# Ledger of designs, part 25: designed miniproteins, single chains, continued (5)

Each design is a single chain, and the fold is of that chain. pLDDT is the mean over its residues in the fold that is shown.

## One batch from the design tools (miniprotein)

Design m16839
Fold by ESMFold2-Fast:
Structure m16839 (fold): chain A 54 residues (1-54)
Amino acid sequence: EEIDYVREKFRKEAMKVGLPKEEVDRVIEENPSFFAGILMREGKPLSNVIEEEK
């Protein structure tokens, strides 16, 4: 479930730059640990993402 929230976050960013949703999902699929690390580094709690997507 946590990885799904990370996907949502990056999809929103990809939409801003015009990247396709599938491309973002593909990158996350290949580098789940990398994206989790970015989220933690930014100090963004997943709980906030859950509330937003609630």
Scores: mean pLDDT 58

Design m16840
Fold by ESMFold2-Fast:
Structure m16840 (fold): chain A 135 residues (1-135)
Amino acid sequence: MDRAKFLYVLGIVFELPDDFIQKHLAKIPADLQAAVTAEAERYRQQLRNAKTMQEAQQIIVDLVRKYKGTVSDLLEIYNLLKSDLEKVAFLALFVPVLPVSTVEELLNSLSADETTKALVKLLLGFSDPSLSSVG
């Protein structure tokens, strides 16, 4: 896997800033750029057409496995997100591929009030007492 391909695909899928997209595109060999761009557009459409959170999460799992994306790569993307809504949506999608401790740390760093943070943790399964027995 080429790290630049993974970050470029995520840049297109999540409509990240143009400078980030162009930076990673420039690192991809010119003869591969069209094919990688077409693949990124397919992933973007698959996510837009997902009917359930489970379907969206499976698309993300397949994408991360295909490019062998790392937690560090995902954190680089997360740090570009500007709103708590974007951050929560990202964490919800990537829960299956992120360590539990990383998700908990990132949820605690949100600018939202403590009640909103507690509800988000509950929705993602991290504040449920039954989950503490399996962690």
Scores: mean pLDDT 78

Design m16841
Fold by ESMFold2-Fast:
Structure m16841 (fold): chain A 94 residues (1-94)
Amino acid sequence: SRDDELAAADALALEAVGQSSPEDRQRFLDALAKAQQAASQVAPSDDNYQALQDAAEPHIRKAADAARQGDLRGAVDHLIAAYDAIAATAKALA
């Protein structure tokens, strides 16, 4: 399914984050924390969850593509872009 494909892409990108520099891992963690905080303020609904997922999906797919090419920094940068998109979308839905 689309959700299974996105989960697989996210898992591959996260593996690349684990292999990145401590500085890039910290940038990832900071972006993730900000996105989680913003998402926590959105009313729980399937439509809201789908909106957050749709915002993140193109960036997660690019992160996975970077990871497949051994571009660890690119994978981190695209995951940060995914989390920034989640945070922005969550703020619009709050």
Scores: mean pLDDT 88

Design m16842
Fold by ESMFold2-Fast:
Structure m16842 (fold): chain A 118 residues (1-118)
Amino acid sequence: GSARVDALLDTLVNSEDVEEITKALREIASLPPELQREFMRRLAELDPETVKKLMTRLAKLPLSVQVEFAKLVASTGEEGRRFLERVYEAGDEAVKAFSRILLAAFFNNEIDLSKLYL
């Protein structure tokens, strides 16, 4: 894996600083598509408790951060869909938090939900 993808994943999972998380998501959004897919694949490999904590935290951040994350999931196709399966495995609280993130992006007209259709 990419050392930069590892560092960005670590920031997203472990940082409590809104600015650091926002910068990490913006950097991921600027990466080549192959590295964005690698990042999403790595998110899908996180344990369910870590996914639940991440989703719950992101759902409480400013709408701009939620929108950037939702766009990343939507743009990565198969890897994004695999991450949705991991969110489901993480339980109801994770699903609820992720649903809030998707709705935020949908109502801001920033994502095409057809790309996440299961």
Scores: mean pLDDT 81

Design m16843
Fold by ESMFold2-Fast:
Structure m16843 (fold): chain A 84 residues (1-84)
Amino acid sequence: ASQQEIDDGIVAIQMGVARLLARKGHLEEAAELLRRTAERYPDSALTADVYAELGRVYAALGRDEEAAAWRARALALDPDSPAA
């Protein structure tokens, strides 16, 4: 396994935790975890997915401007992103 494979695995786990937090209504905690994950692993193949999830979490918070910004970033990295 390469460092990139390990990093992608960590990002996937962190996204799972963030989704669980969001489902339980801990939206600010989910957003913070996703932001820290993207900042720590900027070269991850999953970065577009993290940005898409941030867009969903901020939309759920009613923070539409931040939601739109994260969705735009996700789309810029991967046009097939769930944020599109």
Scores: mean pLDDT 81

Design m16844
Fold by ESMFold2-Fast:
Structure m16844 (fold): chain A 100 residues (1-100)
Amino acid sequence: MKIKLQQYRGDLLGYVLGRDLDGALKVIDQMIKDKVPKSDIVEILREVVEDLAKIYKLSDEVIEEAYKLIERVENAKNEEELRREAKELLEFLIKAVAQS
């Protein structure tokens, strides 16, 4: 599954760069459907934030807020909370990219 995890990362990054929230959320839903462990979903989200930070030279403040939102995803107790918190993170990232 290592190759498939990198595919989710690439797809998610592409949708965030394209400012496509619905597309990005479909990647989250696909990871849940494929029974990707929450720890791996969280790791993919961290890697996407790191990729965006390199591409857009995101400020330390923006990176810190993104990691706080990732912590909310990590603390989600069920799939509904995971989806909601992931949506908040993705909306924040798309807005940060749009302002860069």
Scores: mean pLDDT 85

Design m16845
Fold by ESMFold2-Fast:
Structure m16845 (fold): chain A 74 residues (1-74)
Amino acid sequence: MPTYTHAEQARNIVDIISRRAREAGLPKGKVTIIGDDEEAIKAAKERIEEAEYLPDTTLELEKDSVRVLRNDIL
């Protein structure tokens, strides 16, 4: 299995959420980012800016973890 960096994981998470939101027709909502991983935060922000569909989401981007804490598409 390919090993992903936290920045790559953050981009992938945003991409997956955006794709699912597009399929569900959910518009871009409030996105909250918490954590201390600067590279992952930057990567997530760039992907969030590019996304047309992204419901209310809270991302935890810490040095030891990349997680989705809250999302409207379950």
Scores: mean pLDDT 73

Design m16846
Fold by ESMFold2-Fast:
Structure m16846 (fold): chain A 102 residues (1-102)
Amino acid sequence: SEAKQKVEEIVEETRKKALEALKDSEEAQEYAEKAAEYIRKALLSESEKEREEYIKKAGEEVGKLREYGLKNPEAEDAVEEAIAILVEGYAEGEKLKKELLA
């Protein structure tokens, strides 16, 4: 599906940008990568229930990323940037999915 391919491209760019923002921490990168994968699964889900379950899991990983920033103040700006990237990527993917399925 062209829609699926374009959504996967947005998620991959989102993941790369978030990981680059967090390049100084392997632990923070791991949380961001898991969040991006759950965002991918949510955007590619066939049902609203499945989408909501994956978004909840993505939110849990974002929560761990926020907690990492609180425990590591020097990383706080990078963590906030990565979270913004992940949120914007999800919004862009949702918009694209709605436009291509209408």
Scores: mean pLDDT 87

Design m16847
Fold by ESMFold2-Fast:
Structure m16847 (fold): chain A 94 residues (1-94)
Amino acid sequence: SEVEELLARFREAVEKLMEELSTIKDEAQQVAAAETMTRVMIHEINLLPDREDAIAALREFERVAVEAFRKAGLEEVAETVRRLAEEAIARLRA
């Protein structure tokens, strides 16, 4: 399934970002890296032909990413991902 392949890529992208963030000492740079990854994921999700599938995928991405970053103590990163995902969902629901 295209959606299942996207969800697997979300988990891999979050894990890769977690490794990258471990080498970054500056919080603003951590947030910038998270914004970049999140915008790429939102772009890929928005390529889904069905709007409801895109909304569901955005919610699942938000859930997985925010939970992972909060467990790692990266609260500013988690909040950045949450905000961007919610803004993307709001745009699709407009």
Scores: mean pLDDT 83

Design m16848
Fold by ESMFold2-Fast:
Structure m16848 (fold): chain A 74 residues (1-74)
Amino acid sequence: VDPQAFQEAHELLERNLDQLYKSYIESQRLDGIEPILSREEFEQLALSELSSSDLSDPEVFVGVILRLIGGLDT
C-alpha cells in the first residue's frame, strides 16, 4: 500500500530482470526440469506478481522474487 515501495520494487525488477530470468532457468535446469517460460512471459508474470503483492513489506517482495526464481507452476 506504499506507492514509493511499489515504485522502487518495480524499478529494481526491471533493472534485474535478466539476472532473475537467468536464475529461473538455472534453478529449473538444476532440478532436471526444462524451463517453460520465455523471457517475455517471465517479465509479464513478474510484473503481475508485483502488482498483486503488498510491497510495503520487504518479506513479501523477497517472496515474489523467490517464487519467480523457483519456477512458477500453475
Scores: mean pLDDT 65

Design m16849
Fold by ESMFold2-Fast:
Structure m16849 (fold): chain A 86 residues (1-86)
Amino acid sequence: MDELLEKLSKVAAKESDPINALNLAIEYAIEEYKKNPDDEDLKKLAAKSAVIALELSEQGLVSEELLKKAEEVKKEYPELVKSFLK
C-alpha cells in the first residue's frame, strides 16, 4: 500500500494541473491493478480510485476514458466499490 501511494504521488507531482494530476494518479492505480489482479492492496486502491473518479465525474472533472475504467472496476467488484462510498 505505502509503495503504491508513493508511486501515485510521483505520478501526480509530474503534472502542474491538480485535476490532471489526480486523473493520472487514478489511472495509474487502475492500470497497476490490471497488471496484478491477485494483489489485495492494489485491488482496494483501484476500488477507492474508482469511487473518487465516479464522484468527480458528477462535476465534469474526469475524462470519459478514465470514467469508463472506473465503471469497469465497479462492475468487477461492486460490493468493494460500494464499501468505499460514504
Scores: mean pLDDT 71

Design m16850
Fold by ESMFold2-Fast:
Structure m16850 (fold): chain A 100 residues (1-100)
Amino acid sequence: SLVEQAEKLRKQAEELRKEMETLKNQADSDIATLQAGVDGLEELAKKSTPEQAEKLRRAAENLRQAIDDIKATYDKKMEELEKKIREFEEQANELRQKVE
């Protein structure tokens, strides 16, 4: 039935929303871990010789770049999932309208 097809599409959209939640939680966790690393390196740099502080700040900058890369990858994946969710929801709505 068209109703069963619409329900299947809505379930697929719901599964993608759960995937988005999982990706958000993973990205938030990874960013928090890397940010703690940045903060730790910067605190260590304050207690270090100027030469060691320079190396530690470069290490912190590498971690900031990793954070930016995670954010960019996350944003792209979220945009792709949002698009698929909209497509499934639009198809489900069209099928439900055909039953009315």
Scores: mean pLDDT 89

Design m16851
Fold by ESMFold2-Fast:
Structure m16851 (fold): chain A 117 residues (1-117)
Amino acid sequence: AIEAEAAAAGITLYLTPDADEAAARRALEAAKAIGAKHVVVGMPDTPAVRAALDAATEATKDRKDVTLLVVHEARGAAVVTVLEEGDGDNVPAFTVLALDGRLLRDGEAEAALRALA
């Protein structure tokens, strides 16, 4: 099972009812690449999820304090948030959004997330 594969890699995998095995597997591979210890998957596998996870993996591959990777849907966009340890708690390091075949990054991603809150 995918949860057993995650546990063997030292990763805690949490799936919401909206997640499928394909999305879980992609998120787990991204988590292994970036060193995340906890993964939350809240949407099924889509091209937007793939684009967002690929971008998040590339952006974080050189970071060492990544603790949590979150994959969720917001207003039709795939949102991937990476959290790092900071000041005694997990803080967002950055967010990647993919919508309509376009990747939103940095300032665009932050603005989109705040508009969705």
Scores: mean pLDDT 70

Design m16852
Fold by ESMFold2-Fast:
Parts: structure tokens; C-alpha cells; sequence
Structure m16852 (fold): chain A 81 residues (1-81)
């Protein structure tokens, strides 16, 4: 579930949190490389998630991270069409 992924992420040291977020962002961007509007939206979600990590705002982080996970699932389905 998304909650289990969020809880696992929040248990990591900050450097590992940022690394996983970078890896997730790269994966989504590779799947949507032909759509600049979606790329800008995903980059915006990443920036907000990084700000939440820096602020120690677990609720804000969970929100943006869930949006990115949803974006990944949508991007995967699009790439199969």
C-alpha cells in the first residue's frame, strides 16, 4: 500500500530519502519524456516533496509522494498503450 511505502521512506535517513525520491522522479520522467507539461508537473511535485523533507513535514511529504506514486502508475499504463 502507499502508506507502507511512505512509512518505510520516512524511516530512512534524509540522504536515503532524497536518493529514493530522485530515483522515483527519474523513472517517471523517462516514461513521460515526450510530454513537457507532465514533466513540469512531476518536477514541481519533486520540489515540493524536497521542501517537505527539509521542513520535517511528514504530512506534506506523504501527500506529494503519493501524487508521484499515482503519476508513476498512470505513466506505466500510458507507455503500454
Amino acid sequence: SDQELIDEFLALPRDKQIKKLEELTKKILELVEDNPDIKEYVKKLKEEAIKAIAAGDDAAFAYYFSQMLDGLEVAKKGSLS
Scores: mean pLDDT 78

Design m16853
Fold by ESMFold2-Fast:
Structure m16853 (fold): chain A 80 residues (1-80)
Amino acid sequence: IEPETLTIVLKGEDGDEVELTVYKSTTIGQIKEQAAKSFSLDLETLKLIYKGKELKDSETVESAGIKDGDVLEVSGERVI
């Protein structure tokens, strides 16, 4: 039985790390929303980078090939 949830690490540009539990069906757009909230970033400028590739909002954890324990790099403009 494959696990329905994965724990991933969101890593900000300043070195801050946030663990997030996601489903295989969780969209990259939903992860971006959580990252924007956690890192105080503007959602419109926020990028998630996985293994050197920018992820698209319409991708899912499964379709992007993200595995349990993987790190996603977070970049974006801070909300001021």
Scores: mean pLDDT 80

Design m16854
Fold by ESMFold2-Fast:
Structure m16854 (fold): chain A 85 residues (1-85)
Amino acid sequence: MRPMLVHGAALTDSSVTAGDAEEVPLSEESLASLERAIALGEEAALLAMERGRPLASEEELQEMEEKLKQMREEAARALAELRKA
């Protein structure tokens, strides 16, 4: 039979919930965490672009800027929808 000794981290989160499942629809805490994650992702993408500037062509930089703009709009839309609920 498969060993049950692999219980470190891999299955901890999946089997932690006991009793009624915590199915809270939308939480202000979750929204704040999402906002922070999005801002961090934006900063990371901007940093990657700056690092790539010496190696990337103007075309590549423009494409990355456009992608970043689109991701920003998408994230803002998702956040706005979550905030409304």
Scores: mean pLDDT 62

Design m16855
Fold by ESMFold2-Fast:
Structure m16855 (fold): chain A 68 residues (1-68)
Amino acid sequence: MEEELQRRVDELYARGQEKLDKITEEIKKKYGKEVADYFKENLQKALDEAREAGRKGDLEKMEAFVES
């Protein structure tokens, strides 16, 4: 069952990273690089924290972050 948890966490992390990259590019286009870099750094930290929560079994927290 740990393998299934790890697979789900990896899938959610990949989706989160894809969404983060897309949001960062949209922010960069609208507000410029400095604002985009700031948001990217904060969103990356949040995604990494969500991944660690998922790895500990809190998939609901990770899913909520990625699906938002």
Scores: mean pLDDT 79

Design m16856
Fold by ESMFold2-Fast:
Structure m16856 (fold): chain A 64 residues (1-64)
Amino acid sequence: SMKLVEEAKKKAEERLRKEGATREVLMELANEFQELSEGDMEVLNELMKYLQELVDDELAEQAR
C-alpha cells in the first residue's frame, strides 16, 4: 500500500518535471490516483493529499 503510494508519487513527480503542473496534468493525475486506489481509502486519501499540495504550490506560483 505505502510502496504503491511512493511509486505513484515518483511517477507523478517525473511527469510534472517534464510537462509542468498544468491544470490538464493535475486533472489527469487525479483520475489516475482514483483508479489506482481501487477503493483503498488510505491510499486514496494519501494520494489526494499529495495532489492538493501540488495544487497549492501552483496557486502560490501564480501569486508571485
Scores: mean pLDDT 75

Design m16857
Fold by ESMFold2-Fast:
Structure m16857 (fold): chain A 114 residues (1-114)
Amino acid sequence: DRLMEAEERAIRSVKSLSEEQKEALIEGVRQGVHFLQQAVELGVSPETLRELLDALLADPLLNKAFKASVVVAYSVTGSLDGTVDRLTAGLDLTPEQRAIVREYVAELLEEEGL
């Protein structure tokens, strides 16, 4: 799976993650656990979450996949907050973590002219 290989490379590039956190995130992704859920369960800081999202979105394949997911969610919800809620459904995000995800979703929507 090219997406899984891209996620693994992105996770390994994040300097603020420990080696144990990197392996836990990679194993979670391989088991089909959403990377945000695994990051929340590992207790990553807001700064580390930003670095992780930056690393993931720097990969062209992951960027394209995330944009597609964001556009589909927006087509159903019609709002930024509805899109964030749909994409993070079932994830136990803190308000600060949700605000970070919202910021990245807004940027991806703007890039698509939405």
Scores: mean pLDDT 84

Design m16858
Fold by ESMFold2-Fast:
Formats: sequence, C-alpha cells, structure tokens
Structure m16858 (fold): chain A 79 residues (1-79)
Amino acid sequence: LTPEQRRQEAEQALDGAEGSLEKAKEAYKNGDKVTASIYLVAARVLLAAARFYGEDDPEIQARVEELEKKIKELEKEME
C-alpha cells in the first residue's frame, strides 16, 4: 500500500469504528446489551485496523486514542 492508501484505510476504519460505537450506544440506551456488545467488538476490530494503517500518522493515532477512551467508557458503563 502507498502512504496515501494507508491513510485512506485508516480513515475508513476510524469512520467505521465511530459508527459502530454510536450503534453500540443506541443499543445500550434501548436496553439491548447483547447488540451493544456486538457493536463494541466491531468498533474495537476497526479501531485496531485504524491503529495499524495509521501507525506513522500522529493525527490518526490521536483519533485512535480518543476513540479507545470512548469505547472503554461505554464498556465500563455496561458493567
């Protein structure tokens, strides 16, 4: 992959992780902890991909760290 392609992959993965986290929050708010857990797993997988592709990009890494914090926050709220 070119550096440009790696950045695009990282951004797509981050967008996906953010979307999955939002769906997890919605499911949790509606009392569906099982669906929330599934979306949290999806968010973590996508976050790992973003971290991998954006390893050398400080801006992407900062976004990964912020999103990791939000994912952990919801996980703690759920139990």
Scores: mean pLDDT 86

Design m16859
Fold by ESMFold2-Fast:
Structure m16859 (fold): chain A 80 residues (1-80)
Amino acid sequence: SEEKERLAARAVGHVLRAIGSELDGDLKTAAEDYYSAGEIFEQLGEKEKAIRWYEKAAELASQVDPEFAEELRKKLEELR
């Protein structure tokens, strides 16, 4: 559907922005964008892709935002 195509494109956009932010050393923004990509893939029913981006978000969040990292850890336990 057009909606699913638009959501998939938005998820890819978040991943690309997250990569850019990570390269710039903005780990907080990168973690937030990886998390947004994970949420969209979860909404699309693409569980393995959602887990991948949530794991990446958690990795970065663990360095800059321990509370966000803990929320992501709980999210990943529920999805795995």
Scores: mean pLDDT 88

Design m16860
Fold by ESMFold2-Fast:
Structure m16860 (fold): chain A 82 residues (1-82)
Amino acid sequence: MKYTVTLTLSDGTKVTFTGENLEEVAEQIAKYLVEKHGQPEESFEEIKETILKALEKLQAENPDKTHFEITEEELVLIGLNS
């Protein structure tokens, strides 16, 4: 199964990520955010896990969807508050 996530950044920029599962998409988003914002306070693996938790919550809300749209604010509020 393939999942697609469109992330809307704080500045209004949209970036789309696609993977075979939510973990692959979370890894791609984590790599993008680490590169864009430089050295994160959390490790890459911790950021990936945080993003994955946020995507899993989105899937739970929309269980039949493989395409999700989320803002960066929603992602951090859902994931980083874990």
Scores: mean pLDDT 73

Design m16861
Fold by ESMFold2-Fast:
Structure m16861 (fold): chain A 112 residues (1-112)
Amino acid sequence: LDEELRKDGEKGQEQLREMNRRIAELVRRGDFELAVELATKSAKVFSEDAKIAEQQGWTEIAKLLQEAAKLYEQAARAAREGDAERAVELLERAGEVEVKALELGTQKLIEE
């Protein structure tokens, strides 16, 4: 069980890093339209998830999801400005916060 959770956590982190890396490659090639759209959509989704987490009493998780939403919004702005390096940095930070929220959520479900 712990090995499976550790494996899923590592896979989740790697998946987020791979996704952010691919978005960065698209941004560096000048394909900003999709990057802006995806980052904006992610910001909305995480903002909505934060409200649900707060209703469940998961205040720490809600805060992390709100932070992820803000970082995705900032990443969309950087991508719109053509700043590939800044967009990648912000997406990577958003992914880090998202992974932390996922880890806390998993812990809550196990300990429940």
Scores: mean pLDDT 74

Design m16862
Fold by ESMFold2-Fast:
Structure m16862 (fold): chain A 56 residues (1-56)
Amino acid sequence: SAVVLAVARADLELSDAEVERLLAMSAEEGTAWLMETKGLSERQARSAHEALKAGA
């Protein structure tokens, strides 16, 4: 849902460009990017990427 996307984006301080990039990534690529860029654990990063895709 749009609400899920908006919440995940705000919590992770993601720009529009970063959201578009993450939505184009595979689950593994998005998880790795979030771990490296935002310091999330693998579980948190995977959950966040899934939430972003579900919201789109």
Scores: mean pLDDT 75

Design m16863
Fold by ESMFold2-Fast:
Structure m16863 (fold): chain A 99 residues (1-99)
Amino acid sequence: MKLTEEQFEEEVLEALALIMLYLSKKYFDKDVADPANKPDAIRMAKRLIELSKELAERGNLELAYELVETAIDIFKALGVNDDYLKEAEELLKKVREEL
């Protein structure tokens, strides 16, 4: 099958999102409470939110939901209860309403 540039970009974005989701769950779900990991965990959670927004705009709502839910779990585990958590929760609500 000959992929268009748009189809290839969509598949690459989906693969990247799945890899980041897998690594986030494998690493941060177990070790997120370690203070040494907190800056990296926050950066990863922000990237998950950005990827979730892009995937939602492209119609991949199921993967977008999992990414933003994982970001919320990371923020809550770190005790982050500010604008980042609020943005993630608002995105989760929008994605859930479209599912």
Scores: mean pLDDT 72

Design m16864
Fold by ESMFold2-Fast:
Structure m16864 (fold): chain A 94 residues (1-94)
Amino acid sequence: MPKIVVDTTGLSREELYTLLQAGVHEALLLMEEGEPKEVVVSVVEHVLNLARKHFPEAEEVIELLEKMKEAIEKGDVETARELARKIIDELARL
């Protein structure tokens, strides 16, 4: 699979935070629209990589993103949506 690589070079912490937040909202929207799980997983993996690289201190957000990815892979859309909402709430506290 081609890796979706966003060039984060030169982005501010605020811009990176906006990308992280937007990515979680996009994953939630794609799940609500019934998009293929492979597409949703790809978005969550990108967001998880951004969080690990730029916000390693946000351990709760990283853990919730990992759980969200696992829920999507299992087809547990309800749990994945609940986890996405928790991530949005945790990001609002950063």
Scores: mean pLDDT 77

Design m16865
Fold by ESMFold2-Fast:
Structure m16865 (fold): chain A 66 residues (1-66)
Amino acid sequence: SPYEAGLAAGKAAEQNGWEAFSQALRDGGATPEAARDGGLAASMGKEQGGWITGGLVAAAVVEYGS
């Protein structure tokens, strides 16, 4: 699910930063556009609650944005 993809992206980013975050979203089935939009949304989420919160915000964008 997009939710699981977002959690996986957040965990990948804790180890390897924003490049790994974007790649994990794409590996989870996000389009390039959805991965970019998710990354932008995750930037705000990360500042509020770290990488896992960023991943959850990205998951919401991927779920509703395709």
Scores: mean pLDDT 65

Design m16866
Fold by ESMFold2-Fast:
Formats: C-alpha cells, sequence, structure tokens
Structure m16866 (fold): chain A 72 residues (1-72)
C-alpha cells in the first residue's frame, strides 16, 4: 500500500511495523487500513503522519485511537 509506505517513512518506521501496530494494537481491520492508506498522497503524507503520531502519543486507549484514526 503506497500511501502507508509514505506515512511509515515520515514516522521513521517500516510499513510492516506500522501495519502491525494499526491492526494488532489499535485493532483496525484490513479494509480500514486500506481506507486510511487511500487518503494518503505525497502532498499530505507529512500531515497524516503527524496526526497518527499525535493520536498514538496522546495516551488514548486503543478504542479511542481507532475512532480518532477513522475520523482522519
Amino acid sequence: MEGLELVAKELGVSAASLTAFLTGVVGLSPAEVRALAAKVTPENAKEVAQAIADIVGSGLTPEEQRAALLAL
């Protein structure tokens, strides 16, 4: 997923690590991960990466992180 690779690079992690976090820790479905990746362009990759970093770093529960990520 091209968009997910762009976000992973901005976060300084591998796309595999980001996918594992989003599905295994946050609980996003494969369809939700694809929907998030489809929103990412080279123009907005930094903005999306920053939003993900802010959500992950905020001390939210996995359920709250999932809701916040789906609202992007």
Scores: mean pLDDT 80

Design m16867
Fold by ESMFold2-Fast:
Structure m16867 (fold): chain A 61 residues (1-61)
Amino acid sequence: MPELAELPEADLDRLARLAGVSREAARQLVAIHGDLDRFRAWLREQLRREREGRANPSPPP
C-alpha cells in the first residue's frame, strides 16, 4: 500500500506519545489497524486535547 509504504518520524512520534507507547509499538498499531486514516483522525483529537491541557503550569508553592 503506497499510502502506508512510508510513515514520517514526526507522525510516528506523535502516535507513540498519544498512545503512551514506544515508537515501535505505535508502528505496530498502525500496521494492525491497516488504516492510518482512521487512526490519525482519532489521534488528532487526542493531540488537540493534549495541547489544550499543556498550559504552562505554575511552580509549586
Scores: mean pLDDT 61

Design m16868
Fold by ESMFold2-Fast:
Structure m16868 (fold): chain A 60 residues (1-60)
Amino acid sequence: DDGFYSVEEVIAELEKLKGGPLSEEEKQQVRDAVAAFDWDGDGRIDRVTFDYIKREMLAP
């Protein structure tokens, strides 16, 4: 995808990368991160921000 990602899309992509469902705590981290980086208030983030969130949440 070359566009913007909603909370649900970020969760879905993280679940694909993890190979299973996110916990409620992990889903809350996604919601908090999207809200923090959603400076235009449309509930979406760009690919660069999404890549940053993936690295932070999936770090060992």
Scores: mean pLDDT 75

Design m16869
Fold by ESMFold2-Fast:
Structure m16869 (fold): chain A 55 residues (1-55)
Amino acid sequence: MSPLVKEALARLDAAKTAEEVQAIARDTLLANPDLPSVDRGVLLEAAGRRIAELE
């Protein structure tokens, strides 16, 4: 997993709202269009899990 994805995952863990989680995931994907599909999947899965944890 790339260092960039690790940083994004740390930001997702620190996010306090679903809106922040969505923004972090979207901004990371838009800034990094060349991310491998596996890394994109990891990021989206982590974002979905974090949103589910936040009420």
Scores: mean pLDDT 79

Design m16870
Fold by ESMFold2-Fast:
Structure m16870 (fold): chain A 90 residues (1-90)
Amino acid sequence: MDMEKVKERYDEVKELVDKELKELFELLDELENPELIARGIGLILRFIGNLLDFLGENPDASVEEIKEFIKKESEEVKKRIKELIEEEKE
């Protein structure tokens, strides 16, 4: 897929991505252990990778379908970061 087309599709949902990333990084700020912080960053980078893969594989996806994918993937990442926060408390 042309990278310009992926960028155009990303730009259509950028505001939602920025909002979800802000929430993920705010959650990540609760971690104090550098190894757990690194794992949390890895989860966030994987989220971006999964979104770009989705846009590449589904060039004709509606904005609604892309937003639904973003919300589903970000909720999974939030859950996993919360599990890291719980691990740090134990």
Scores: mean pLDDT 83

Design m16871
Fold by ESMFold2-Fast:
Structure m16871 (fold): chain A 105 residues (1-105)
Amino acid sequence: LDRRVQALVDALRRVGRLAEEAIREAKKNESPEKAEEIIRLVEEAIRLMGEAVHLASRGDLDGARRHLEEAKKLLEEAKKISSSPEVQKLLEEMIKVIEEALESL
């Protein structure tokens, strides 16, 4: 595996773990309506990161970058919807992992 593809796979694993924690915290600390929307945005961001890994593995680094930037925007939107400092912190950590992944491409 190319080093850049490996870095994206590692980023996806880290973001996946943070996402599971963010989903748990959202269910506990957000209203049901906000939790549903935050979870939807987080799950879509994870799907886009998975597609970015697939694109990068095929040599499409520009496609991978676009998908990571879209994933970041969805997490920034989730952070704006959130009323929980714990959820906001986890979303911010996920955004930073994506920013690091973008710099490695």
Scores: mean pLDDT 89

